# Ledger of designs, part 6: designed miniproteins, single chains, continued (5)

Each design is a single chain, and the fold is of that chain. pLDDT is the mean over its residues in the fold that is shown.

## One batch from the design tools (miniprotein)

Design m16174
Fold by ESMFold2-Fast:
Structure m16174 (fold): chain A 62 residues (1-62)
Amino acid sequence: IIEKIKELIEKLKDEPPLIKFLRIVREVTILATKAGLDPLEVLEQVKEFLDKEVKRVYEIMR
C-alpha cells in the first residue's frame, strides 16, 4: 500500500500544490481504509516521505 501511495505522489508531481495535497490525502485515506490499515498512521508515513523529498531538492539546489 505504501508503494501505491509513492506511485500516486510521483504521478501528481505536475498538479497544482493544493490539488496535489488534497488528492494525496483523499487517496491515502481510501487505500488505507480498504487495506484495513489506520489512515492516520499511513498519512504520517507519507508526510515524512514528502518532507524528506522536499529537503533533498533544496539541498541539491544549494
Scores: mean pLDDT 67

Design m16175
Fold by ESMFold2-Fast:
Structure m16175 (fold): chain A 61 residues (1-61)
Amino acid sequence: SADDLLARLRALIDRKNALQDELLAGERAGTLSPEQAAQMRAEIAALSAEIQAVADELAAL
């Protein structure tokens, strides 16, 4: 349903924002290895793709 897609979209946006904040904080503190930072960026990219897919499903309704 549209409500389920909206709830999923909100959850994905919240998770992406939280992960971006974690990445930024870790980079500023110098606590992240290059591999950890790359993995977090890959997760952010995957979340961005999922957000776009859900947004496209909503637009098709």
Scores: mean pLDDT 89

Design m16176
Fold by ESMFold2-Fast:
Parts: sequence; C-alpha cells; structure tokens
Structure m16176 (fold): chain A 77 residues (1-77)
Amino acid sequence: DKKKKEEEREKHRRRVFEQIQLRVNNQLDPTPPSDDELRRAQQLLDQARREGWSLTVLIGRAINAGVSMAALAAVLG
C-alpha cells in the first residue's frame, strides 16, 4: 500500500529530524521516548481526535504534560 509506506516514511523522517534538532540544541544524547511517554502521547492524540483539537492545541498540551516532541512525532505518524 503506497499510502501506508508514505506515512511510515514521513514518520521516520520526522523522527530523524527530531534527533538532529536535539543534537543541534546541545542535547548530545538523544534519549528515545519511553513507553510511558509514547502511551501519554497516544492518549493525547486520541483525546485530540475525540475533542476536535487542532494540531497547535495538541502540541501545547503535550508540552504541558511533559511529553517530548520525539514521542509526539512518533505517535502522529
């Protein structure tokens, strides 16, 4: 399925970009998101879908909940 492969490629590209940004921002050890962080990010995404939150609101709530951008990017696709 071309669409599914394109979505996985985009997901991988966003994760790579996030790791590069962490290193550029002097975070020399990019820590992969924990299973708990990924679970919280997924719960926020599910809540956003149910409540109709915009991407901006989702990102703001993830930051306030202590969810890393890497974890959010991983669950967004």
Scores: mean pLDDT 69

Design m16177
Fold by ESMFold2-Fast:
Structure m16177 (fold): chain A 86 residues (1-86)
Amino acid sequence: VEEHIKEAEEALEELEKDPDNLDALTLMLRSLEKILSLEPDPKLKEPLEKIKKKIEKILPKIKDKGTQEIFKELLKKIEEYLKKIE
């Protein structure tokens, strides 16, 4: 789990530099899919809230509509997972 969180965080840092970086987007998606497929774990709350805030910050900078929709879907999935941790 820690490895996937780190991969997602590193991919998000690359996306902050270049929001259209498809390699970083793919890595982030795969890492988050692995994290979000896990049973709800309260220990994941803080890392996922941090990731959510970074995605929200990047979203307005994305010019490609397809990439924007992917990020919006990720935000919804993260929010759903966070609700299960409550």
Scores: mean pLDDT 78

Design m16178
Fold by ESMFold2-Fast:
Structure m16178 (fold): chain A 81 residues (1-81)
Amino acid sequence: SGAEAAIARADEAARAGNLTAALEALQRSPDPRISAAARAFWEALQAGDVAAARAALDELRTLHPDSAAVDLLEEALGRLE
């Protein structure tokens, strides 16, 4: 599916350590839950809103528990805390 392809692209970018490419791939997902959560994470990260970023990350983790992309987003959030 297009959603699975978007996650696969994001995970590939994450394995290369590319946070921006991983977030862009998630935001291009045809699954509105994934694209909305990725956008919310990006906006929260830009605003320094750790609580909002964590909420968006938790939603992405619930949708894809074993995602390398979600692991990279978690690392990025950890650097702000």
Scores: mean pLDDT 85

Design m16179
Fold by ESMFold2-Fast:
Structure m16179 (fold): chain A 94 residues (1-94)
Amino acid sequence: SLLDELEAEIARTEAELAELARTDPAAAVGKFRALVDRLASALPQLSEEERLRLERLLMGLYLRLVDRLAATLSPAQRAELDAVMQAFGRRLRE
């Protein structure tokens, strides 16, 4: 059920990010960071297979978000998104 809850959170957050990418790119970056922090905090409660599934879902969302924001992201905002993903990768390997 935790995995199902996290997958549902990713799906809901992706819908919110699609709208925020259009209206408030800075809020989109912040919302994505909050989602990644939430997923990272849940990693110790998940099996290896569940962690890999969440990583695949998050990576897909990240790539779609970067594509949506490509024309509007500042270098600082892009660096923040990249740093958030790098931090998640480190937590995943713990």
Scores: mean pLDDT 84

Design m16180
Fold by ESMFold2-Fast:
Structure m16180 (fold): chain A 82 residues (1-82)
Amino acid sequence: VTKEQIMEKAHELQEKYKKASLDELRDILINKYGVPEEIANDLVNRYPLTPGLSKRRVILFLAGLELGLSIEQAYDFAIENA
């Protein structure tokens, strides 16, 4: 999986989840994708606590998961590229 593929998937997911709250995205991470609660909470509450940046981290993480990255790989990508 390339960075370019993840960024394209992230753009698609950003439009899909444009109206979703951080609470809704947290629930999607846990219930739909099976993400551990500790990781989901870190992604939405990671400093700086800006809703736009938190949402960007979640979207990049989801894009990685959708393209077959492990939770650890998707997390590292989201933190590096947010």
Scores: mean pLDDT 80

Design m16181
Fold by ESMFold2-Fast:
Structure m16181 (fold): chain A 89 residues (1-89)
Amino acid sequence: SMIEEEIRRTIEELAKRTYGEDKAEEVAEEMYKEIKEAIEKGEISAEEALAQLRAQLAAIEAKETSASDEEGNKRLKELHAEFKAEAAA
């Protein structure tokens, strides 16, 4: 049951990042249904499904971090200001 909850949670995060928050629940429910059927048929294990979903989420997060991370953007601005100050000194 815990692994099924983790699969659902990971799918919800994937759907959120790919389709946006308002559509995430609808898309996540369809994806979860398909994955659950595959597990029940023995086509994939729950552990294998979770590992694959986590890998996809990590890849999306790595691509989005620099574009959407306000803290990362703040750090980049601070570094740029520091380089500018050193060039002026």
Scores: mean pLDDT 69

Design m16182
Fold by ESMFold2-Fast:
Structure m16182 (fold): chain A 96 residues (1-96)
Amino acid sequence: MMAEQRASLEAAVRALADEARAAGRPEALRLLAEAFEAIAAGDYERAEELAARAAALLPPDLAARVRALVAMAKGLAEAGRTDLVRLAARLLREAA
């Protein structure tokens, strides 16, 4: 289960990063990384602001995927898996 959650999250983050870069919007990845860092810190208001700014830079299909990943990150943080949320933030920063 834990290895599956990590692998699924890494695959989803990499797929979004590749498509955001292809769309010419790497800045969205930096904002999403900051949103995930805010989620890991428990600052959900800041996370929602940053995620909304990231989504606004992307086409509607990618914006929907940003919202899905943010929901997944919040769920992981609530389950005590802030380690995975921080991993996702790092992958997003490296891809930006």
Scores: mean pLDDT 83

Design m16183
Fold by ESMFold2-Fast:
Structure m16183 (fold): chain A 86 residues (1-86)
Amino acid sequence: AAPGPVEVVVAETDLPLDEAIERYKAQAEAAGGSVELVDRFTVNGEEVAILKVTLGGRTLYVAIVRGGSPEALEAARKRAEEIAKK
């Protein structure tokens, strides 16, 4: 695989944010990985969580948005990218 920066993924959910986070943790742990909640905020009434997922020596930042407004999706992506740079 070509070398590249840390990956950022934005995901939408209709689930309560805490339930979405627990599902990501369960899936990552079942695959032998780990999940860390690194940030949580709200944009225009939509809840956002930024997760750091480590799996198979790879690191992914997953921004979960409860909803789908363009403002919340863009804020989630920007925040995950800022965290990924550190």
Scores: mean pLDDT 80

Design m16184
Fold by ESMFold2-Fast:
Structure m16184 (fold): chain A 80 residues (1-80)
Amino acid sequence: AKLSVSTILPALQEVNAQKAADYLKTYIKAYKVTAEELAAVLKPLKPQYGSKIEAILNILSKDEDADIAKTAQEALKLLE
């Protein structure tokens, strides 16, 4: 199953950026989300949540899990 807006919305609404990143990391791992799929779901949300999306992806780009870090780094490039 692909990641949906309803699946990531709790992460974008989380006040604490680290907890928000932890939620998104859980979804990326559970759904085997690619950078392209992540960018596709986040792109329409940029006008409302752009700064939050950038903060979350910057946290995940430094994650100890190399697959998570790579996915976040590539998603950031795709969202430019």
Scores: mean pLDDT 79

Design m16185
Fold by ESMFold2-Fast:
Structure m16185 (fold): chain A 66 residues (1-66)
Amino acid sequence: MEIDEGEVRVTLLLMRGNIAMKYGDYDEAIRDYEEAIRLAEEHNVRPDVLQDARAGLEEAKALKEK
């Protein structure tokens, strides 16, 4: 059985989004979190990963407005 590349890609996007948030690049964080959410829904990724991506997206959007 091969590793689910979709799940790995979702995890990498979530990590990139978190790094972008730390770096203050909220536009990049928003893009990465939105892509992670889209792929997580498509590839039936664990609910906790999807929840983390959604929480990150909300925070990134809030911080961008400041």
Scores: mean pLDDT 78

Design m16186
Fold by ESMFold2-Fast:
Structure m16186 (fold): chain A 97 residues (1-97)
Amino acid sequence: IRVKIRGVLVERGASAVEVEEKMNEFIQGVLKLLAEKGLKAKITVEPPRTLPDGSVEGRAEVEVDVDSLETAKELEREVRKIAEEVGVEVEIEIEEA
């Protein structure tokens, strides 16, 4: 079972550094959660990008393979909580093999 986590933050009036700091806080929270569960992840982080309207966008993707749907759903709940606390919007996709 593969769990794909996509974090997105779009901020108006923020600097690229501020968006990067928030995205890094989210990523570190997720990494800590995965380490506590003994899981390894593939992480892709995009550099902050300025959008045509002047807002700054941060994006990150985390891919984790887990042995059970129960573990996948537990990760979904915990990751959504971290995202809400940090202020990052998150999309989570669970793919069954």
Scores: mean pLDDT 81

Design m16187
Fold by ESMFold2-Fast:
Structure m16187 (fold): chain A 83 residues (1-83)
Amino acid sequence: EAEKLVREAIEKLQRAANELPDDVEAGILILSAAVAKLGVERGHVKEAAEFLYRIAERFISRGYRTPDLEEALKLAKEALEKL
């Protein structure tokens, strides 16, 4: 169920924002989660999953490694594999 995985990834991205020491970077994760949620609500599940994967991967590659961010990446990847 790809939509469920995307919704779980959104929740993990929101939790990851609370773990970041930089308020601007945390704000970017919150806005990204909101954009992905809007995408899912409008039926754009694949685009939302792709967006979440790119955002999580980019933050991790830049050195922001939190358990919630790593789970968000995993969930977005699993959603894409089911789409």
Scores: mean pLDDT 86

Design m16188
Fold by ESMFold2-Fast:
Structure m16188 (fold): chain A 72 residues (1-72)
Amino acid sequence: VSELIEEAKEWLRKGKQFYEENKFDEAKRYFDKAMELAAEAIRKSDDFSPEAIEAGVLLIEAATLKKAVESK
């Protein structure tokens, strides 16, 4: 599970870089991947585990950033 969380963080970080570069199509793809990995981490974690909470935060952040990209 920690591997999925770490991968989700990396995809989210790179997506933010593309967003800052105004590469919205690339940013959206990276945010989509971060959301997929975070959702998988949640599915593989216990409901109230620190891992599930961290993955949930990552999922919300990625979803929020994707929505921001879609408004461009």
Scores: mean pLDDT 79

Design m16189
Fold by ESMFold2-Fast:
Structure m16189 (fold): chain A 84 residues (1-84)
Amino acid sequence: SKEDLYKLLVIVLSQAAKPLGEEGLKLLEELIKAVEEGDIKKAAELLSKILGVPVSESVVEELYKKLGKEGLIEAIKEAKKQVE
């Protein structure tokens, strides 16, 4: 479900960013901006850096489709809050 995907994304992003410290927080902030601007390519690059695995533009497009722009931004903000 949309709610399950939201919760999973929060957990995955927070757990991946936490060991990166200040760099993880910076990458999450840049990811929020990329999503706000609709920069799918930049969002995929930033997700790849945060997760340490290749993330394609099609994965980002599916996240937009399932969560919407606002839901995706909220998930990233919640992940950032859990890392702080």
Scores: mean pLDDT 88

Design m16190
Fold by ESMFold2-Fast:
Structure m16190 (fold): chain A 66 residues (1-66)
Amino acid sequence: DLAKKLAELMALLQAQKAAKKLEKETGKKATISIDVSDTSVTATATQGDQKVESTVEISEVKKLLE
C-alpha cells in the first residue's frame, strides 16, 4: 500500500540522518535496520552501544494522504 511504502521511506530517511551523524561523531560506520508491521514502521540506526529509533505510524501517513 502507498501509505505503508511512504512510512518506510520516511522512517528510512530519519534513520539515515541519524546514522550519518553517528558516523561523523565516531568515525565508525553505523548500521540501519527496518522493522515493518501492519501499524507502524521503525527504522533503527545503531553504532556500538548507541541506538537511535525512528517510528512512523501508518495511520498518520494515511491522514496526510486524505
Scores: mean pLDDT 80

Design m16191
Fold by ESMFold2-Fast:
Structure m16191 (fold): chain A 90 residues (1-90)
Amino acid sequence: SPFQQALAELEAILQESRAIYRQMLADPRVPPREQTIMQFELIAISSILLVVRRNPSAPLAVVQQLLDNARTLLQGMRDRLQALQDQIAA
């Protein structure tokens, strides 16, 4: 169903966001402030997944909006990690 597809994508987004965060934590040159921002982004993605899981009867439009929000957060994490890696490599 479209709802189950959205859940599967949210779970994949959360898994990727956790992988990005772990990769950042593995580099001791990454500032603690950036790690804290990534923690908040990860918490936001986790919260979106939890809300969708708790509301299987929610309108599909609302679920899609939450999924789009999670996609935006993940893209922000990817962009932040890339920018930090570029700064560290210089």
Scores: mean pLDDT 86

Design m16192
Fold by ESMFold2-Fast:
Order: C-alpha cells, then sequence, then structure tokens
Structure m16192 (fold): chain A 82 residues (1-82)
C-alpha cells in the first residue's frame, strides 16, 4: 500500500540521517547506496565502511548501532500478516 511505501522511505531517510550523523559519513553517499541496495546490503556496506574509517575500538559499537537502527526501521515499516 502507498502508506507502507511512504513510511518505509521515511524510515530509510531517518536511518541514513542517523547513521551519517553518528558515523560521520556523507548523507548523499549513504542515500545513493540505499537506492542501489536493499537493507541487508546496506548494512553490509555500513559494516565495511566502518571497518575502513573507524578505529577498532569504535567499529564494534558503530556496527551494533547500525544494526539496531536498520532493524528498528525495518520492524516499524512492516506489520506481520495475520
Amino acid sequence: VKERVEKLEEEKKKLIEFLAKKLGVKKEELEKQLNNLDKEKLLEYIKKYIREVEPEEEQERAIKLAEKLINEAEKRAKLPAP
């Protein structure tokens, strides 16, 4: 339905904004990746990027945060079918 699609897009934008702010990455770069990748691939991209730009102490924390935000956005965008 249109409402679900709009909510999903809004959740993705909020996710990108939060991840960009938290990880210090370019919002435009994350948005481009989101348009080309599904949620699983986006998470993989974020993990790879974190491991390349963040010190090892921050990598685990940033990855866990990214996983939490992506999972929360996905759960909020979906309703279980009866």
Scores: mean pLDDT 61

Design m16193
Fold by ESMFold2-Fast:
Structure m16193 (fold): chain A 61 residues (1-61)
Amino acid sequence: MMNDIIADEMERALREALAGADPERLAQRVRDRLLEAGMSEEQAQRVGDLVLRAAQSVRDG
């Protein structure tokens, strides 16, 4: 299901953010992956923005 793909990609991105990866690059990677999986550009952008925000929060903690 698409929701399972979103959850897996978000968890992977947050794990990489904890290891010091660039939030902007993580958000772009997630967006590209979801587009390849058949998600609309609008939805992929929204998920990418959520990843960016979450990864930035990890850096600020």
Scores: mean pLDDT 80

Design m16194
Fold by ESMFold2-Fast:
Structure m16194 (fold): chain A 66 residues (1-66)
Amino acid sequence: SLEERVRAIFETALGRPVELDDDLRALGATSQLTIALGRTFGVELPADAIERYPTLRELVAFIESQ
C-alpha cells in the first residue's frame, strides 16, 4: 500500500519505527525526505511538506490527493 511504502522510506531514513500519528519532525524528518518521496511517487511535494503534514497519516493523504 502507499502507507507501507511511505512508512518504509521514513523508517529507513530515520533508522527507527514510525507510527501513523508520530510527529515526523520530532523523529528528525527533514526536507531531504520530502525530496525522496517526490522522486519515489512521482509527485511534487512542497519544501515545507513535513511542516504542513507532520504525521505519516497526513502526508500519505496528501500524496494520494495528487
Scores: mean pLDDT 81

Design m16195
Fold by ESMFold2-Fast:
Structure m16195 (fold): chain A 75 residues (1-75)
Amino acid sequence: GAVNEAVTQLTNAGFSPAFANAAAEAIVKYGNPASVEQLIQIQKESNWDEQTFAQLIALGVDDPNAKQALLAAAA
């Protein structure tokens, strides 16, 4: 499914499994301001940590509990 594909792409790019799973679910379920491909490109070109990526993805997450879970997965 779309979540499993996104998890595979994110983990292959070097994101942690915990972050990749939380990020993939958030992107697929809630929509987001950045695609999986854009996140991978930013990771290659930036020194952003996973907490910074979690904050970017969280902008698209409407559920406060899901937003907090995403941010926690990046800690």
Scores: mean pLDDT 77

Design m16196
Fold by ESMFold2-Fast:
Structure m16196 (fold): chain A 98 residues (1-98)
Amino acid sequence: MEEIKKLKEEAKKTEKEAEEEEKKMIEYLNEMSSKSVEMIKAAVDAVIGEGGEELDRKAEEAQKTEKELGPKVKEYAKKANELRKKAEELKEEIKKLE
């Protein structure tokens, strides 16, 4: 019975760690989305005959942000998935002991 309590505590801790990794992933996704919105706005301005240079600048910023943060999103997603899988395995062990 002490063993079940320890497994439940470890499962809860692992789920919390997964939530923190998911939060980091969402933060990077939001930053990438923000840069994409700025690029779209600059593209609209360019279509109405203003700011072709601004579109180029915003497109470069969006591409740089995607290149820098895209791998980080994948890294945090992978970490979150591994932690979620570990939490599921711990829950299955608890189920077998109950």
Scores: mean pLDDT 82

Design m16197
Fold by ESMFold2-Fast:
Structure m16197 (fold): chain A 88 residues (1-88)
Amino acid sequence: SDQEILKKLGEELEKAKKALDEGIEEFQKEYANAVNLIKKLSDKEFAQELIKKLEEIMELYAKDESKKEEVKERLEELAEVVKKKLKA
């Protein structure tokens, strides 16, 4: 169900935040896992919104690794969007 996918996505976003402290390769792995979960959502409009936000986050980190704190903030914002969708 979409609810189980969204719950797993929330957990994966938390792993992605932790992976930022390990390095870009670790972050890319968790990013790929998050994208694969989003692609399984039946709500395709919401899935497209989440993918766009994740792509923006990945571009930010790939362009400037010193923006790690801003990347963490954007991942936290995305996790909040996922959490609100779970409650709806």
Scores: mean pLDDT 83

Design m16198
Fold by ESMFold2-Fast:
Structure m16198 (fold): chain A 87 residues (1-87)
Amino acid sequence: EKYKKDYEEATKILKLVEEAVERTKELIAAGVTDVDSFEIIPKEYQEKLMELAKEINAKEPLGNLALFKALEEYKKIKEESKKKLEE
């Protein structure tokens, strides 16, 4: 069941990040200029993204580079776990 769990978790995290990015764009278009898309993500998923970024050898607190690396790893986890579930 590891692949099913990995797929579901990666899918959920990626969806929440995508929604946060779109919400941030929406707020900026409405004239709000102090929005951080990461802050819109629920704290539990922020923590998961930060933990994955640390595992990828992020030395500093979660920044844009560490966030993009964590997102890339979740995309990879989603694709790999989906492929394993379809075997």
Scores: mean pLDDT 65

Design m16199
Fold by ESMFold2-Fast:
Structure m16199 (fold): chain A 84 residues (1-84)
Amino acid sequence: MPKPLSPEQIEKIREAFEKALKEDGEPRLEELEKNKDEKGIKEALELEEEFLNLLNAKDPEAVAEVARTNSLEEVKKKLAEEAK
């Protein structure tokens, strides 16, 4: 049963972004927003849009499951695989 991304799925993708930022040693997305770091925010939004585009074309549930238990890098890898 195809359906749009749920709030939970979007949150899991966002958590993956935040986790990757922490592991990379850079501030979290929340801190980027507080500091008005347009570059960091823009980059994060571009990644989010890319994820959403791939999820709209494929199985968003599988991607959300990966995001729930894995890092952003693993999520990106899964989305790239599902895109084709």
Scores: mean pLDDT 54

Design m16200
Fold by ESMFold2-Fast:
Structure m16200 (fold): chain A 75 residues (1-75)
Amino acid sequence: MEEEYKKLAAEAQAREEEVLKALEDPEIRKEIEELEKKTKEEAEEAIAKGKYEEAKEIVTKAQIEAAEKLLKAAA
């Protein structure tokens, strides 16, 4: 999973101009903001239960989803 994030992050960096243009779309920005809100709530719940590794996985999955959404919108 973290390896998938590294691949997506490298692609996003290479396609930085396209990703920035995708963020100009209010709909895409809203989707990313909603994903961040859900991720924060889920991660905080996992942390409260002492499941720190699970919280890390939740954040990593959300970062992958955000990168995929931005790259898809940029395409």
Scores: mean pLDDT 75

Design m16201
Fold by ESMFold2-Fast:
Structure m16201 (fold): chain A 89 residues (1-89)
Amino acid sequence: MEKVKELVEAIKNNDIDRVRQLVKELLDSGISAKELVRAVMKELGLPVPDPDLPLEAQLIHLANYLIEKGIASKETATAFVNAILENRK
């Protein structure tokens, strides 16, 4: 999915404004928050969390991997989590 690839590149570039915009656009398009988290993890080549875990637990796992792997700053990881929580249905 083209927009998920754009989101991952924005995350890698620490472009917080673009991350917020793309998260909103993807969630508004009908993708669920859990599906978006899984799509981002797969695009990054990271271990996908258990789909039965609560969204909050999946977001914590993703944020920790972004920081641990040096993929994004803590600020960018936090902005991504907040964008999902603010725009989820």
Scores: mean pLDDT 82

Design m16202
Fold by ESMFold2-Fast:
Structure m16202 (fold): chain A 59 residues (1-59)
Amino acid sequence: MASEELIEEGLKAYEKGDWSKSAAYLTAGMLIAIGDDDEEGLKKGMEAMKEADKKKEKE
């Protein structure tokens, strides 16, 4: 749950062009998911990073 919120905030920051905030939130979300042995949260974090990379490619 907490990791999902961090990942969502990371994506929102990325959409706003706040790359530093996005990287921090996505990284924190994935680390929490790993610590909680939350495979779903980790996968969501990885997908969020993929979406961030796609947006960077279009810019």
Scores: mean pLDDT 71

Design m16203
Fold by ESMFold2-Fast:
Structure m16203 (fold): chain A 80 residues (1-80)
Amino acid sequence: AETVDKSVGFSIAPSVKVGEYANIGAPGLADGTVLTITAPSGKTEEVTLSNKQAFFGKTNEPGVYTVASGNKVLGTFTVE
């Protein structure tokens, strides 16, 4: 049966500017989960999920940031 779609999604604010907060949603994860965010340079920072979302303010580099929970990549976002 292929009639049920299960989307437990990662989401992020559609526009993130250098120096602004990225609003990251992870509705499939428990509150208190630590997310690892990797900048385009490879620099790694941690944020804690609260109310199924996290705010990441270290958007100092333009480019693609990777969001992971432990060893699982949840998604990416772009800073402009």
Scores: mean pLDDT 72

Design m16204
Fold by ESMFold2-Fast:
Structure m16204 (fold): chain A 92 residues (1-92)
Amino acid sequence: MEKKQRLVDLLRKNALDYAERAIEAAKKSHEAGVRALEMVYATMKNLAALEGEEAQKLADFARDNYERAKSGSKEETLKAAEEVLKALKDYV
């Protein structure tokens, strides 16, 4: 339980760090922003395996934003990164 909580806290911190970097990356280039969002989704997918339903919903939200960014414009990628960061800040 204590060790599991420390892993959860680390994954939450990593997801936030990736989401913050995704905004900066998206301002730099579309491809960099998409790559950062992919890392957010991967981290949230791992967190969902540990935390359950609420983390699963957030992982799905991150996936949807990653897919939108991947097929969208630089502006859509920036908006996707901003939405994911907002959701993560509300969750953690």
Scores: mean pLDDT 80

Design m16205
Fold by ESMFold2-Fast:
Structure m16205 (fold): chain A 84 residues (1-84)
Amino acid sequence: LSAKLREARDLVEKALEAAKKGDLEEAVRYLEEALRILRTLQSEAPAALRGVEDALRAAKKGDAEAAVKSAESTIRVLEELIKQ
């Protein structure tokens, strides 16, 4: 579980960096991969799953500001889930 949550967090952090650089196509790729991982953990990480879905939706619409904010919020949720 923790390993998959850390992998999802790493992917969302990469998506955040891509979105900050304006590379929304790269951000979408990382968010889709994070979403795939979190879907296998939906019963254990529903808030993180929703956060990635929100960030992905914003990135696909070209809203870099919303994508950044959603990714930052999702990273915080993932970090809390990784903590004991």
Scores: mean pLDDT 83

Design m16206
Fold by ESMFold2-Fast:
Structure m16206 (fold): chain A 81 residues (1-81)
Amino acid sequence: SSWLEEAEKLAEEHLKKMEELIKNKASSEELQKFVDEAEADFLRLYLEAVEAGVPEEVLREIVKLFRETMEKMEKMYKEAK
């Protein structure tokens, strides 16, 4: 599904950007803001996929991917403190 591929791309881009922010010594405030923005971006894609009538099995995979990505970003944030 193109929607799952777009979700995977969005997740990879956010993880890469999070790594770059940490490498560049972004403040805890900047990192938290980025995590919040990533969550909003993930929710937006999910809602757009729901409105587009994407099948439930694909929506479940998107939700799982975004949940796992948010968990990884939160771990990165905590380890960077």
Scores: mean pLDDT 87

Design m16207
Fold by ESMFold2-Fast:
Structure m16207 (fold): chain A 59 residues (1-59)
Amino acid sequence: SEEKNIQLQALLSEARDLNADDLVEKIEKAINSGEGDPIALSVELGVHDLKRAMEVVLP
């Protein structure tokens, strides 16, 4: 759907900003196939962001 595509594009932009290359590739595949759960991908991106923040404080 259009809404799902917009959500995936937003997540792709965020993944690129975080340099989460593995998620960038995964999200690009989701966009190209029309399959993929934006909620699940959003959770994975959140985990990457949390790990990045914690690595600075508690490696």
Scores: mean pLDDT 76

Design m16208
Fold by ESMFold2-Fast:
Structure m16208 (fold): chain A 82 residues (1-82)
Amino acid sequence: MSPEALAALRAALESARRVLEEELERARKEGAPEELIRALEEALRHVRAGIAAAEAGDSEAAFEHEVAASLALMKASILKLE
């Protein structure tokens, strides 16, 4: 990954972390289903790990965590529709 792409990924992950922390707090407050809460927690874990990897310059790990976070968010979206 280019240095510019890695910096952009890090910035995107940091923004996603803030949004996910707020969404998870709201979901817990509203008594959302446990499966939805777990999916949001999994996404947040991967976002945080991706940020740490990007800070360490590990572009491959940062990208892998972004993909994993995206999959967890897709699961959360499906659970919101059920």
Scores: mean pLDDT 84

Design m16209
Fold by ESMFold2-Fast:
Structure m16209 (fold): chain A 73 residues (1-73)
Amino acid sequence: AGAAATVRRLRTPEHQAELRANLRKDAESNPELGWTDADIDRAVAVALRNTPGGLIGALEQAGRDTSAVRAAA
């Protein structure tokens, strides 16, 4: 699946930067969600630790908007 392939590639520095950029754009577009640099860093760390489903699932359980992560996947 595309999401699975994308998250595996996010272990490289180049793709990590891409995910961070996409999450940052989502945070800037949705300031009411209260996304901070710390939230973005946590999302990237979760992506490196978990499978694609784990990242999206963890963000959804935290009540966060997953649109940027889904767009990045």
Scores: mean pLDDT 61

